Designed miniproteins, single chains. Designs and how they scored, part 78

Each design is a single chain, and the fold is of that chain. pLDDT is the mean over its residues in the fold that is shown.

## One batch from the design tools (miniprotein)

Design m2706
Fold by ESMFold2-Fast:
Structure m2706 (fold): chain A 63 residues (1-63)
Amino acid sequence: EERLKKITEIAKKTGIKPSFARALVEELGEDTPVEEMIEKYKTDPAFRERVEKRAQELEEKIK
């Protein structure tokens, strides 16, 4: 799926976990450029906190 490819690209370019990359895609949509996703994650503390919570939920579900 295109979403999986984008998640992999985000993880490789930024070094973050795939679960975090997936949370970024879910919050902003896969249509959003990777650079823009990462910039928002770094500059918006409230967004970062939501992404962290979502990523943790995803990690607990993926077993």
Scores: mean pLDDT 75

Design m2707
Fold by ESMFold2-Fast:
Structure m2707 (fold): chain A 100 residues (1-100)
Amino acid sequence: MTAEELEAALREAIARAVELAREGRDEEALKTVQEAVDRAVAAMVEGGFPLSTVMDVLGAAAEEARRAFEEVGRPELAREAAKIFQDGLRRASRALAEAG
């Protein structure tokens, strides 16, 4: 997978999570974000992506998730999604440090 393909997959998952949030399915919305971040982290670590690329991909997706949840009036979900992305970045950084 390329960085662009991972960004597209994260964007699609965020759009799905926002629709779940509009339906009041908050737990499923956050689970959708968590599963997408976990898959992206695994793919980037296994692919030996530079940490700078990991930061760019996850950072861009985190900002998109924050904006999308805030736009639908769910700032608490924006905050929880930010934690998911922050934890994902920490896990990726650790795994890449162990591989290098």
Scores: mean pLDDT 86

Design m2708
Fold by ESMFold2-Fast:
Structure m2708 (fold): chain A 58 residues (1-58)
Amino acid sequence: TLSPMEATKQLFVLLADTTQQILEAKRNAQSEEQYQSRVNEIQAKHDAQVAQIKQAAS
């Protein structure tokens, strides 16, 4: 079980990491479609990790 403060801290770290992954995806994408596909994958993983952190804080 995570405290609300620890959960908030982990969410901010996760947001920073996800932002870096999106920037890297844009940098490495050969097409707009490839970029959007990669961003969708990154966002899905982010949402799952957010849910896990919130579950641990419950």
Scores: mean pLDDT 83

Design m2709
Fold by ESMFold2-Fast:
Structure m2709 (fold): chain A 90 residues (1-90)
Amino acid sequence: SMMSEAKKKVEELFSELENLKQELIDLYKNNGSLEQLQQLVQQIQSKFGELEELAKKYPELKKEINEKATELSKEILEVLRKVAARLLAL
């Protein structure tokens, strides 16, 4: 069903976002560049945008999407703050 496919896509997008969060952590640890940070942020924003569109199209998934996206956004923001602080110290 379209709902089953949408739910699978939501799970896929969250898995991709978890991988991008790990890439941000690795960028922080490995003293990565501003250009690499900008690329990762753009990819993260794109994936959250896809989740927002799925939440609009499938209101039944909205609560699950919002709860998980809110928690993951907080975790990503914490890593982004550390990367930004490191880059500003240079």
Scores: mean pLDDT 87

Design m2710
Fold by ESMFold2-Fast:
Parts: C-alpha cells; sequence; structure tokens
Structure m2710 (fold): chain A 67 residues (1-67)
C-alpha cells in the first residue's frame, strides 16, 4: 500500500512537469526513491500532491517517507 502511495505521488508530479515541457524534472521525479527527494525536486507542488494522496489513502507523511 505505502509503496503505491509514493508511486502515485511520483506519477502525479512527473506527469505534471512533463505536460509543462519540463521533461528533465519529470524523469528525475520518476527516479526519486523517497518523498524527501521528490520535495527537493518539486517543492512548489509536492505539498499539494502529498496532501491529496494522503487523503485518498489515509496515510501519514512519515509512512510515505519510509516507503
Amino acid sequence: MIKKVLDSIKKAIANGYEALGRTELAEKVRNAKSLKEIRELAPEIADAVVTAIKNLYGVSEEEIEKA
């Protein structure tokens, strides 16, 4: 479950950057191994996406970070 939550966050952010023509950032997000790396790559949008996914799956950010 938690790994799927991290994968959902990565997919949402990466697809967003790809749609904006930011293919280099999209690829880095897809290859990120933790929530911390995702936030470093996409600080402006990561919090909004994380909040939405947390609400959908009922998990904490600490649990996502350990995925």
Scores: mean pLDDT 73

Design m2711
Fold by ESMFold2-Fast:
Structure m2711 (fold): chain A 99 residues (1-99)
Amino acid sequence: NVAEEIQRANNLFVKAVYDNDEEAKKKLQTELGIEESELEEIRAALSDPEAYFKKTTELTNKILEKLIEKYEKENKEKAELVRERLKMHQEVVEERLNS
């Protein structure tokens, strides 16, 4: 289930960034290739709304792209569902930047 996988990735992100959870950081790195340094940059940006928005947007794009890569080899239909989610995310970000 693509929605469940995206939710799982989001839950790991929240634990890694807000709780500094080492297991969550390790799972993001091993499963999605998200480096600890990228998560620490987001943690450092928590007090800067614009930097936080930019860095979380970049990380969300990276997570969705990694899920597309994972599913492209195993289930093309699931890969297409993640591509649609990435497109929606990019449209929301573009609307926010133009506001």
Scores: mean pLDDT 76

Design m2712
Fold by ESMFold2-Fast:
Structure m2712 (fold): chain A 80 residues (1-80)
Amino acid sequence: HMTLDQIAEAAKKVYDELKGVKGATEASMALANALHRGDTPEEVARKAEEAMRKAGASDEDVQKGREIALKYAREAYEKA
């Protein structure tokens, strides 16, 4: 079971790497919610991608956010 502190740390890392990018808050929140549900890293990345796209981020920024979310979701599971 992933702790709330581990989820918060992962979400903060996603937000920090996307700082100033449209959809950064939406991506970090989508990652936190998906990790809390126990979604796989790939599913977490997909939900972050969808959240950024809905927020109106560019395709390039959506792709970047997906890769960042995947990286930190994998890291969070490795530490758990």
Scores: mean pLDDT 87

Design m2713
Fold by ESMFold2-Fast:
Structure m2713 (fold): chain A 74 residues (1-74)
Amino acid sequence: DADKVAKEMEAQAKGVADWFKKQGDDDLAQAVLDKMKDIIEELKKGKISPDEAKKKFMDFMNDAFIQHHDRLSS
């Protein structure tokens, strides 16, 4: 169900974005929200499957946390 996946993804993205904002990483917070919107748009247009949308979002989240760690280490 695309609508259920979109709703779950939106809730997760907002939670992660709020966490990045609390860490002072507003750029990553916005990147998370922007990526979520792009994936949901593709999903609603039927360009990707719900499973593919979940995978793309999870892969992006993993990269975002790695980028945050790298910024703290610089």
Scores: mean pLDDT 81

Design m2714
Fold by ESMFold2-Fast:
Structure m2714 (fold): chain A 72 residues (1-72)
Amino acid sequence: ALEEATDLEEAIRLAEETVLRAALELASQGKVDEARELAEDAQRRLEEARRRGSIEGVIELTREVEERVAAA
């Protein structure tokens, strides 16, 4: 419980940094609308993961965001 909560908060913080970098990268390529949609989708998913206590959801989101930027 306590240990799991600590890991979740750290995972969310790292995911937020990854999402911000990804959105900035897309925006720098002129894909401003895609960057905004990515950030909005990611924020909703992180809020849901925090509410559910799902570290797996945070990890999955982070991987998807990194793959989207790599494909762009």
Scores: mean pLDDT 78

Design m2715
Fold by ESMFold2-Fast:
Structure m2715 (fold): chain A 85 residues (1-85)
Amino acid sequence: SAEAEALKKTIEEMIEEIERNSETLEPEVKKKVIELLEKAKKYVEEGNVEKGIELLGEAISIGSGYDKEEVIEMVRRYVEEEAAR
């Protein structure tokens, strides 16, 4: 689906950015964030977009310190907007 493609692309870009900027996060935080992003990508590839959004939101929350539920809502809106194009 368009939602799955948009979400997968976002996750792949985030993994690349974190790997490129490895010094911006503590090693343990980086490991946890990447594990969540890879798990999110796997769920999206299996067609479970909602679980992918939840895990992506959790990864962003851990990496940024923003509220998990707020980030999940922001990710959901982003994916819906991209899919509507």
Scores: mean pLDDT 79

Design m2716
Fold by ESMFold2-Fast:
Structure m2716 (fold): chain A 91 residues (1-91)
Amino acid sequence: SLEEVYKEFLEEVLEKILSDPRLSEKAKELIKETFKKILEANDPDVEEELLEELGSKLSEEERKLVLEIAREFVESLPEERLEKLLEYSLL
């Protein structure tokens, strides 16, 4: 299902972010709490609001680093996983 694919994708992205030594513990905690709320809400409107709020709490450098980590993760995925994410319009 779309919800299952999306939750799996978010959990994997979060794992990559939390494992990156370049991010501060403060940034990691903010990101972790935001992703937890997104997963609990299961609502795209709430997700958008939570991501906007997270962006306002992170520095420009931290925002760029998070986007870089997410991009590197997506680029590392095998073609089969990329096709599945594209099928559900998650990329």
Scores: mean pLDDT 80

Design m2717
Fold by ESMFold2-Fast:
Structure m2717 (fold): chain A 98 residues (1-98)
Amino acid sequence: LSPELLQEVDEAMELIKRGVEEVAKRNESKESLERHIKAYEERLKKNPEDARAWIELGKAYAALGKYDEARKAYEKAIEIGDEKEQEEARENLKKIEE
């Protein structure tokens, strides 16, 4: 390859890098929330009476805009949680109800 062609390739690579960084930053929050959901779903398969895990799962679903799933998770935490967990779950449920 000629030196001129290598310079054109370097300029194209810089534009691609900028595009990849912008896409990566936008997808990072969604991927993080999806991993968080998967981790708590796995935890709840082992211990379905873990009210804290239900609250955290509900928060992650709400952050993704999955309000039906968030509501179900909070309702489950209200059923099985202690006083503080029930109060926290009810407060979070109220925030997602229109």
Scores: mean pLDDT 76

Design m2718
Fold by ESMFold2-Fast:
Structure m2718 (fold): chain A 64 residues (1-64)
Amino acid sequence: MDELGLAVAGAVARGNPEKVKDWPEDEKDNPLWKRAAELAVERGGDRPSPEVVVESYREALEEL
């Protein structure tokens, strides 16, 4: 769960070069990464595989 959320958020939100909680706070609610995260959880369940995470990111890009 924790790692899944981080994996999805990190992968979709550009993986963050470092735990920069200063930049994303302003407007990290990118519809893309949020959508991808939702899709990843729905597809992979509680623990989506890296493949599912990537697929979800791609799906979100297509939707947007």
Scores: mean pLDDT 54

Design m2719
Fold by ESMFold2-Fast:
Structure m2719 (fold): chain A 71 residues (1-71)
Amino acid sequence: MEEYSSPAIKELMGKFQDLVDELGDSVEGVLEALRTLFREMGLSPEQIAAIERAHPTIVERFEVAYRRAEA
């Protein structure tokens, strides 16, 4: 199992919010951007899936931030 630090989550959240600001017009696009962001940072799909399973809170936090940013 891959261990993911809290600071890394905050970095991803910051970048995610930046993407939300640009793609706020497309709710579905923002969700796809999250996955793309992980890949562009050099993470393999397997690693991304492992991180999500190990830290479901990451997804929840981005979901909340994304909903509020859209609203």
Scores: mean pLDDT 57

Design m2720
Fold by ESMFold2-Fast:
Structure m2720 (fold): chain A 79 residues (1-79)
Amino acid sequence: SSSQIQSLQQKLEQEKQDKEELEKTLEDLKKQYEQETDPSKKQQLLLRMNVYEISIGSTEMVIERLEEKIEKLKEKMDK
């Protein structure tokens, strides 16, 4: 139904916003890494960057799944 599509579109928008926030945090961590001279702190920043890269990837999978659900619902309404 159109109400189900609207609900999924709202969730999709929220997930896209969450992804943008994760990407901004990753960008800030990259800048911190470039400025850091302490090897131990650089290692900690690298580990944090890896965690955010994984989180972004997970969010991308959720976005793809939501987009697929929306498309399938639209196809069922048209046929």
Scores: mean pLDDT 88

Design m2721
Fold by ESMFold2-Fast:
Structure m2721 (fold): chain A 88 residues (1-88)
Amino acid sequence: AEEERVELEAEMFRAYRDNDSDRLIEVAKRLGLITDEEAEELRDKSVQEIIDYIAEKEGIDPSTLMLRFLAAEEEVRIRREKAARAAA
């Protein structure tokens, strides 16, 4: 459960990094950060506007939200690197 949440939060960072607003919205829905109705309203927004919206909804700064997602991405990246080394 918590591990699945970390994987999804890592995907939020990757979608933001890749400037992929559609993927960012879909992952945010899976995380329960936005509703299906909110996702429709955000369809034409930039990745930054989507992050700003979610941060405001959660009552935190956008930079704080992005640091949370970055930390999740680093955790997943390290886990995948260790798994790849073990499989080699």
Scores: mean pLDDT 83

Design m2722
Fold by ESMFold2-Fast:
Formats: sequence, C-alpha cells, structure tokens
Structure m2722 (fold): chain A 89 residues (1-89)
Amino acid sequence: EKEKLLKEAEELEEKSKELFKEADRLLEEAQRVMEEAKRISEEDPELGKAAMEKAKEEVERLRKEAGQKYLEGARNRKKAAELRKKAEE
C-alpha cells in the first residue's frame, strides 16, 4: 500500500512538472508573438496595427492554454501531496 501510494505520487509529480514546462513554453511563445508584432509596428505603423491585433488574439489563446496546464499541474501536485500524506500514515 505505502509503496504503491508513493509510486503514484511520483508519477503525478512528474506529470505536474511536464505540464508546468509546457505552460512556460506557451508563455514564451506568447512573448515572442508580441515582440515580433512590435518589431513590425516599428518598421510600418499601418501593418504593425494589424499585426498587433492578430498577435493579441494569439497571445490570449496561448495564455488560456498555459493557464489550463498550470491548473492541471497544480491539481496533480496537490493529489501527489495527499498520496504522500496517506503513505506516511
């Protein structure tokens, strides 16, 4: 029982780490999208206006995905902590 609970906790902790890494990559991508649109705006204000609008829409999608992965990772980490507590019973 204890050994099984600890193994399950380790698996959830690993899944949580992967989800947080994926979320961070999505946020980095969102930052790159905004920076690229800003560069376009500096070269051509008219094209930059349209580029910034599209970038904001894409950034919102990426941030929403990142938020969902952070939430899922946090839930997995909480479950892992509960399993570790039960194992120490």
Scores: mean pLDDT 87

Design m2723
Fold by ESMFold2-Fast:
Structure m2723 (fold): chain A 75 residues (1-75)
Amino acid sequence: SMAEAREKVREGERFFLQGKVEEALRAFEEALRLDKSAIDARARSILRMLADTSPGNMPEELRERARALLEELEA
């Protein structure tokens, strides 16, 4: 449902603010599976930040997961 998807977006945003990137991505992935339209401008900005993070500061797997979510949102 939209309500469940929005709560997952909030969880992802909260995890991101805590520096818990993997947990944030997992929450955004769950939100997208529940309802793509729940991903708001703030969540998209977070995903762009994660995708654009330098290799020295973020594992490639996490950056690729963020890019994949952005691609899915643009489809």
Scores: mean pLDDT 84

Design m2724
Fold by ESMFold2-Fast:
Structure m2724 (fold): chain A 80 residues (1-80)
Amino acid sequence: MEEYRKKAEELIKEAEKNKDDLLKRGDLLSEAGEYYKKSGDYQKATQLYNQASLDYYKAGDYDKSEEASLKGSLALADGG
């Protein structure tokens, strides 16, 4: 569990360095969300998936935006 959280935190730091590349930031945040989900932190997973969805939408990748939004909704349901 601790390893998953550390990996998620590393990905978030990398995402912060990629603020000018929304597609890459979205990919990193979506991956971080997967690791928080694996660690049982569904609230953080949901937040990261929703942020990734917004980044993808702004980047014009509507398919990835929809996928990230769905993952966020599913993580919220699993955690509630």
Scores: mean pLDDT 84

Design m2725
Fold by ESMFold2-Fast:
Structure m2725 (fold): chain A 96 residues (1-96)
Amino acid sequence: MPLSPEERALAKEIADTLVEIGDIIDETLSFIKKVREEAKAKGVELSDEEIRELFRLYSEIQRARKELAEHPDDEEVRQRLAELEKKYNEILEKIK
């Protein structure tokens, strides 16, 4: 049987979510590659834990930025984004 209208709607919602996840992964990987290249150029070695923390923080920053774009007057999201960016910069300071 062909897919029902309800099954097609669900499939589209899942596909849209997977595309968003894929975009976040690609952006995260591109950023981690850039950070690794900058660290290597300075003769600094990143630990697996530092790489994992940078990955986590970058993912959370991207999510907070999307939330802020949807709700630009949300002060809680804005403060959360600022805190995440601060933690991210603190790890980068250890590399520099």
Scores: mean pLDDT 72

Design m2726
Fold by ESMFold2-Fast:
Structure m2726 (fold): chain A 90 residues (1-90)
Amino acid sequence: SMEENEELRKKYAGELNEYSRRAGEQAEKLREAGGSKEVVRELIFAGAEAGMKAIHIIASKPSAEEAKKLAEEAKKRVEEAIKKGEEELK
């Protein structure tokens, strides 16, 4: 239904906003620790992409399937960037 699709879009956008916030937090931690500029940049860009995709999902109202795919792709990028940053903090 339209209501179910809207609920799923809000869920995926919310998850992406959370991932965007987490990426920003990890970028700050890595920068403070003197980590790689390239990894800090990737965390910033991955977080920005997640935030932009969240806006796109809410504003453009893609199908629930498309919203899920966009969320999964952006979340994976953020998770990979966070993992790389965490490896540098060991």
Scores: mean pLDDT 90

Design m2727
Fold by ESMFold2-Fast:
Structure m2727 (fold): chain A 90 residues (1-90)
Amino acid sequence: SLEEAYEQGAKFAEDPELAEALIPTLKEALKSEDPETRAKALAALKGMVEKASEELKKKIKEAVKPVVEELTKDEDPVVAELAKEVLELL
């Protein structure tokens, strides 16, 4: 679920080294052809960003901001809305 993805993302932020290692995987999930996969990746990023240190947040922003900006125009309305929420946190 999106709630579980968010909670998992928030928990990953507690371990900055693990969180940083997961950024490439989340970035690939944002590019998935499956809108559910894209939505879950955005929910996890939202949880991670809200709990992240400023250093981790900067690394997330640099890696995913261009893709998240594109997803604000996604054809799936849940993906588009979550992308806007994540972008406001970056």
Scores: mean pLDDT 87

Design m2728
Fold by ESMFold2-Fast:
Structure m2728 (fold): chain A 69 residues (1-69)
Amino acid sequence: SREQDLKQLEIASKVAAENYQELLKQGASRETAQKGGLTSANATYDALKQGKSEEEAKKIGKEAAKKTV
């Protein structure tokens, strides 16, 4: 449903913001942090669409962000 899709997008958006802040804290440029955040959001959303748990999806997103740096 669209409601479920919206919830998954909200989770992905929060993961993006979290990884963006973490990358900035680690000394990444704003541009690199934005790219990492976006990559983590996409990976998290895809994992949720595949039926993975929120916890698993967040972990996948974080790993994807790390590979972007």
Scores: mean pLDDT 85

Design m2729
Fold by ESMFold2-Fast:
Structure m2729 (fold): chain A 110 residues (1-110)
Amino acid sequence: MITETYTIDLKIEKGEYVGVAVVVETSEGPRYAVKVIDDKGNIVAEFKSEDAKFEVEVSLPSSSTIVVTVTYEEGEPTISVVLAKNFHTAFTAAALEAIGTALDLELARR
């Protein structure tokens, strides 16, 4: 049994953050739990799924809405979090890490 946790941190507004944690169990097919966490570590929403594709819309205490999509392909989860309002921003855990690394490298060069 292999269980992996993926965490995606979002800044919704200046000083406000939300985290999305996805726990994936790979040994018996697609099984995952999605937890939406506020900036204080409180769980604001929790979902479980065994489907190869899972999508849920979560209303946050800040009146912001996020859409969490988990796609399970070839034993690997792809996680996308979109801030759903008049402005849509989509992130994956890998994309957030790549953006952070690229910004740090550019700042180090300047």
Scores: mean pLDDT 55

Design m2730
Fold by ESMFold2-Fast:
Structure m2730 (fold): chain A 68 residues (1-68)
Amino acid sequence: DVERIEEEYKRILENIEKDKEVMEKTAPSVLPPELAKPFVDDVYEAFKLIAEAIYKISLERLERKRAE
């Protein structure tokens, strides 16, 4: 079900946005400001790429099952 995969992807993205907000607030307390921002940005980008990869793989797997 494409709709279920889309809902899961949206949920993951919403969680990533919340996690970014928490990291932006907490990272400066454990890292110098110069390192805190690049760290948060890099982690956020990595999470977004992983979420997109999971979404694409899930859609591809569903399409393969429907083609059979």
Scores: mean pLDDT 81

Design m2731
Fold by ESMFold2-Fast:
Structure m2731 (fold): chain A 70 residues (1-70)
Amino acid sequence: SEAEKLEEERKKLVEKKKELQAKATDLGIQYSNETDPARRAEITDELFQLAKEIKELEKKIKELDKQIEA
């Protein structure tokens, strides 16, 4: 059914979000232990990109939730 397909898509997005959140956590720990300013800047850029991707996934999940509940 349509609802089953949307729920499956939602599960995949939730799983991808978990993976990106785990990467962000690991990078945050690396940042806290990093003393090289150049490397810290690289980690900051990567964290910014991950935060953007996570936010976009959250928007997609919310949109799918609306479609499933409709």
Scores: mean pLDDT 87

Design m2732
Fold by ESMFold2-Fast:
Structure m2732 (fold): chain A 111 residues (1-111)
Amino acid sequence: SEGLERLRAEIDRENERYIAFGRLLADRWRRDPERVRAALRQMGFSDDEIQDFEDSVRTLEDAVRNGDRQRELTASWLLLLFVSMARRRGASPEFQAWLEEVRAELAALEA
């Protein structure tokens, strides 16, 4: 039905947005992983939780290289959840500045 095709197109657009955000998060993490790691530690994240975040970044990078769209979407979603958790723990000024850089870059790509 036309309704189903419209819904599919909307889901595809949302998935593309998640993937774009995930790719930008991974790129920014790679540019300065110590900056992000230090900010997460200041917010009370354990080394194991930080390792889980880094593993999600690597999973996204592998998915991009291999053209694995499903894995790319899943890894991007996990990175977004981690960002949400960080914000709920009262995100540090350093982490907020890093997120704002990512958001500004995403907005520029959507323009």
Scores: mean pLDDT 78

Design m2733
Fold by ESMFold2-Fast:
Structure m2733 (fold): chain A 90 residues (1-90)
Amino acid sequence: MFAEMEKKVLELLKSLGVDEEKAEAVINMVRQRADELKLSEEDYIVMLSAAAATLMRDEGVSESDQEKFIAEVEKLFGKKAADMMRSLLA
C-alpha cells in the first residue's frame, strides 16, 4: 500500500541532494509510526510529507528546491499534503 508513495518521496529527496540512507531511515521511521497509529493512506501521506519537509530543512536544501519538492508532492499526492508542508516550512 505505502511502498509506491515511499519510493516516489525517496526519489524526490535524492534528486534534491538529500542523502539516500538518511531519507530511507526517515521514511522507515514514519512507516513504523503510521502502522502503530493505524493511519489511513491520506494521513500517512501527510505525515510522510511533514517528515520530508523537516529533513530538507535539516539537510540545508535551498528554499527554491523545497518549493520544487512541494510542487511535485502536490502533483503526485494532492493539495492537502502540499498545504501541510507549506504550513510547516512557513
Scores: mean pLDDT 79

Design m2734
Fold by ESMFold2-Fast:
Structure m2734 (fold): chain A 84 residues (1-84)
Amino acid sequence: GEAEELLEEARKAVDELLEKGKELEKQGKYKKALELYIGAGVAAISVGVAELLLKKGEYEEAAELAKRAKEIAQKALETGKLPG
């Protein structure tokens, strides 16, 4: 279903964000790496909550949170900053 597909996309975006953070860390850009790690953490928590909603049969709410998690991770990847 849509929620499961969005959850997989969100998890992939979180993984890409963590990978990018590690690259910045290797370059000595610790503050930028930290911003990406915080973004990844927020997105990962949203994914976890969406998974709980999916288990409860709250499919639409799960899909919306998964979509939000994906947006958070993607914006952090594109801007290198936390979404405000």
Scores: mean pLDDT 81

Design m2735
Fold by ESMFold2-Fast:
Formats: C-alpha cells, sequence, structure tokens
Structure m2735 (fold): chain A 68 residues (1-68)
C-alpha cells in the first residue's frame, strides 16, 4: 500500500530529525557550559557530532530502502 509506505517513510524521517535535533541540542548545551574550551576541542566535538548525525541519516536511508 503506497499510503502505508509514505507514512512509514514520514515516521523514519521524523525519527531521524528528532535524533539529529537532540545531538544539536546537546552540542549547544556543551558549548554554553564549556565556553572557555579551546577552539580545537570544539572543532573535534563538532566533527564527532557530524559523524554521528551522518550515521543517523545513513540508518534512516537504509530503513527507507527496506520499505521498497
Amino acid sequence: DKMEKEKAIEQILKDMQDQINQIIAEMRQWALTNSTAPLSTMEQLAQQAEAQMQAIRDAALAQIAQIK
């Protein structure tokens, strides 16, 4: 059913966005708490967060591929 597949895709995308938003919120909170941290430390954490967000996006795309 096309409508059921569309709903499943929407839910996967919503869950993906919620997880990404959580990581962004955690990074912002860390930056506010650690405002005196070296820029290099902030850059490393930003790179780690980007890698984690990419893994979440890749997982969501894999789930969508399984539906079709």
Scores: mean pLDDT 82

Design m2736
Fold by ESMFold2-Fast:
Structure m2736 (fold): chain A 66 residues (1-66)
Amino acid sequence: SSMEEEAHKRLVIDIARAELLAAGVPEEEAERVARELTKMAQQGASVEELAAFARRVMEELGLRPP
Protein backbone atom coordinates (compact mmCIF):
# COMPACT_ATOMS: atom_id res chain seq x y z
CA SER A 1 0.00 0.00 0.00
CA SER A 2 1.04 3.62 -0.53
CA MET A 3 2.55 5.78 2.21
CA GLU A 4 -0.50 8.07 1.88
CA GLU A 5 -2.90 5.15 2.53
CA GLU A 6 -0.86 4.01 5.58
CA ALA A 7 -0.90 7.58 6.96
CA HIS A 8 -4.67 7.76 6.39
CA LYS A 9 -5.18 4.45 8.25
CA ARG A 10 -3.20 5.82 11.22
CA LEU A 11 -5.31 9.01 11.14
CA VAL A 12 -8.58 7.00 11.21
CA ILE A 13 -7.32 5.00 14.22
CA ASP A 14 -6.15 8.16 16.05
CA ILE A 15 -9.47 9.96 15.40
CA ALA A 16 -11.46 6.92 16.59
CA ARG A 17 -9.43 6.76 19.83
CA ALA A 18 -9.84 10.53 20.38
CA GLU A 19 -13.61 10.43 19.73
CA LEU A 20 -14.08 7.54 22.19
CA LEU A 21 -12.07 9.37 24.88
CA ALA A 22 -13.97 12.63 24.25
CA ALA A 23 -17.26 10.71 24.67
CA GLY A 24 -16.16 9.47 28.12
CA VAL A 25 -15.14 5.92 27.18
CA PRO A 26 -12.43 4.64 29.59
CA GLU A 27 -8.84 4.86 28.28
CA GLU A 28 -8.39 1.06 28.50
CA GLU A 29 -11.50 0.43 26.34
CA ALA A 30 -10.54 3.16 23.82
CA GLU A 31 -7.08 1.55 23.51
CA ARG A 32 -8.66 -1.89 23.02
CA VAL A 33 -10.64 -0.51 20.05
CA ALA A 34 -7.51 1.21 18.67
CA ARG A 35 -5.57 -2.08 18.96
CA GLU A 36 -8.32 -3.94 17.06
CA LEU A 37 -8.24 -1.31 14.28
CA THR A 38 -4.43 -1.65 14.15
CA LYS A 39 -4.72 -5.46 13.83
CA MET A 40 -7.26 -5.02 11.01
CA ALA A 41 -4.88 -2.63 9.21
CA GLN A 42 -2.01 -5.13 9.63
CA GLN A 43 -4.28 -7.81 8.10
CA GLY A 44 -4.84 -5.63 5.01
CA ALA A 45 -8.05 -3.78 5.89
CA SER A 46 -8.65 -0.65 3.79
CA VAL A 47 -9.19 2.89 5.12
CA GLU A 48 -12.90 2.47 4.31
CA GLU A 49 -13.10 -0.82 6.26
CA LEU A 50 -11.36 0.75 9.29
CA ALA A 51 -13.72 3.77 9.20
CA ALA A 52 -16.76 1.44 8.93
CA PHE A 53 -15.58 -0.63 11.93
CA ALA A 54 -15.01 2.52 14.03
CA ARG A 55 -18.49 3.82 13.10
CA ARG A 56 -20.08 0.48 14.04
CA VAL A 57 -18.30 0.45 17.43
CA MET A 58 -19.56 3.99 18.16
CA GLU A 59 -23.11 3.00 17.17
CA GLU A 60 -22.95 -0.13 19.39
CA LEU A 61 -21.78 2.02 22.36
CA GLY A 62 -24.66 4.47 21.78
CA LEU A 63 -22.29 7.34 20.85
CA ARG A 64 -23.64 7.68 17.29
CA PRO A 65 -27.08 6.98 15.76
CA PRO A 66 -27.21 4.24 13.08
Scores: mean pLDDT 83

Design m2737
Fold by ESMFold2-Fast:
Structure m2737 (fold): chain A 90 residues (1-90)
Amino acid sequence: MEERIEEAIKKLEEKLTPFSAESYKKAATELYQEMVEAGLSEEEMQEIEDESIAETIAKKPKSMEEGLKEALKEMVRKLEELKAEREAKE
């Protein structure tokens, strides 16, 4: 489980390096596509986004760049956890 999340987050960090508006939009678009492909509803996607933003705000990011990166990392983590939970139910 943890290895799966770590790999997904590492891939996200690579996509966001160097950080730019273009790299952020691309990473966000690809993440939303992965959510749709995983069968998430609009409500589930919104919940993941809202929770990830709330957790990022709670961590008090030092910059907008740090906040945006952290929010995407939290969304990736939540998506991988959800996929693993669904797979575990066999």
Scores: mean pLDDT 78

Design m2738
Fold by ESMFold2-Fast:
Structure m2738 (fold): chain A 76 residues (1-76)
Amino acid sequence: SPEEAEKYFQEGLEAKEKGNLLYSQGKYLEAIDAYNEAADAFEKALELDPNHADARKELSVVYANIIKAAVAVAVP
C-alpha cells in the first residue's frame, strides 16, 4: 500500500543518514552496511509503489555512496 511504501521510504532515509554519519567519520565498512540497509528499504518502497520517484532517486544516491565508500576502503 502507499502507506507501507512511505514507511519503508522513511526507514531508508534514516539508514542513509546513519551511513552518511559513518562515512564522515571514516568508518567506510560500517557506512556500506548502513547504505545497504537503506537500499533494501528503498527497494521495498518501490516494490509497493513503483511510481515513488523520491525512493528511486534516493536509491540511486545510496548506490553511488556504496561505490564511493568501497573505493575509499580500497585506497591505501
Scores: mean pLDDT 89

Design m2739
Fold by ESMFold2-Fast:
Structure m2739 (fold): chain A 79 residues (1-79)
Amino acid sequence: MREEIKKLKEEADAIIAQLRDPSLSAEERAALLERLEKIGEELKKIWEESTDEEIKQEIFDTANAIAEALRPLAAKLEA
């Protein structure tokens, strides 16, 4: 379980780093966002199935990092 969370976090971090590239095409950006959303869904599933508070904290921290990275992109929908 912790190894799965670590892999998901590493994948999310790599995608977030790629999303910071301003030269990405709209299609490439959409594909990266779709993968990031799927990672978030998988983390939520592990959260709901887990009874370990330490694992839940690791998932929560990872989910918050993803949310913070996506915050500037979400703000553009309101603007």
Scores: mean pLDDT 73

Design m2740
Fold by ESMFold2-Fast:
Structure m2740 (fold): chain A 88 residues (1-88)
Amino acid sequence: MKEELVEIFLKTLSTDQAEIDAIDWKAVARLLQTSPLDVIKEAIKEAYEKTPEEKRKLFLLNIRGIINVFRPEYAEELNAFLDELGKE
């Protein structure tokens, strides 16, 4: 579950449109809807640490979009978490 979320989050940074188009957004929605908030936060943190420094701002933007669409009930808490993560 966590490893699958990490892989999906990293794929959103791909420069290959075919790779982005291959993301199963229905499976992503299911994973996000069934995963506990703590697991989602841990997956975001792990993917962020694996993201090159120059792409970290794009990563945070992508994750905000995904979370606001699929888990709007946690948007406030997760946006606060992302703000802390992206401070430097």
Scores: mean pLDDT 76

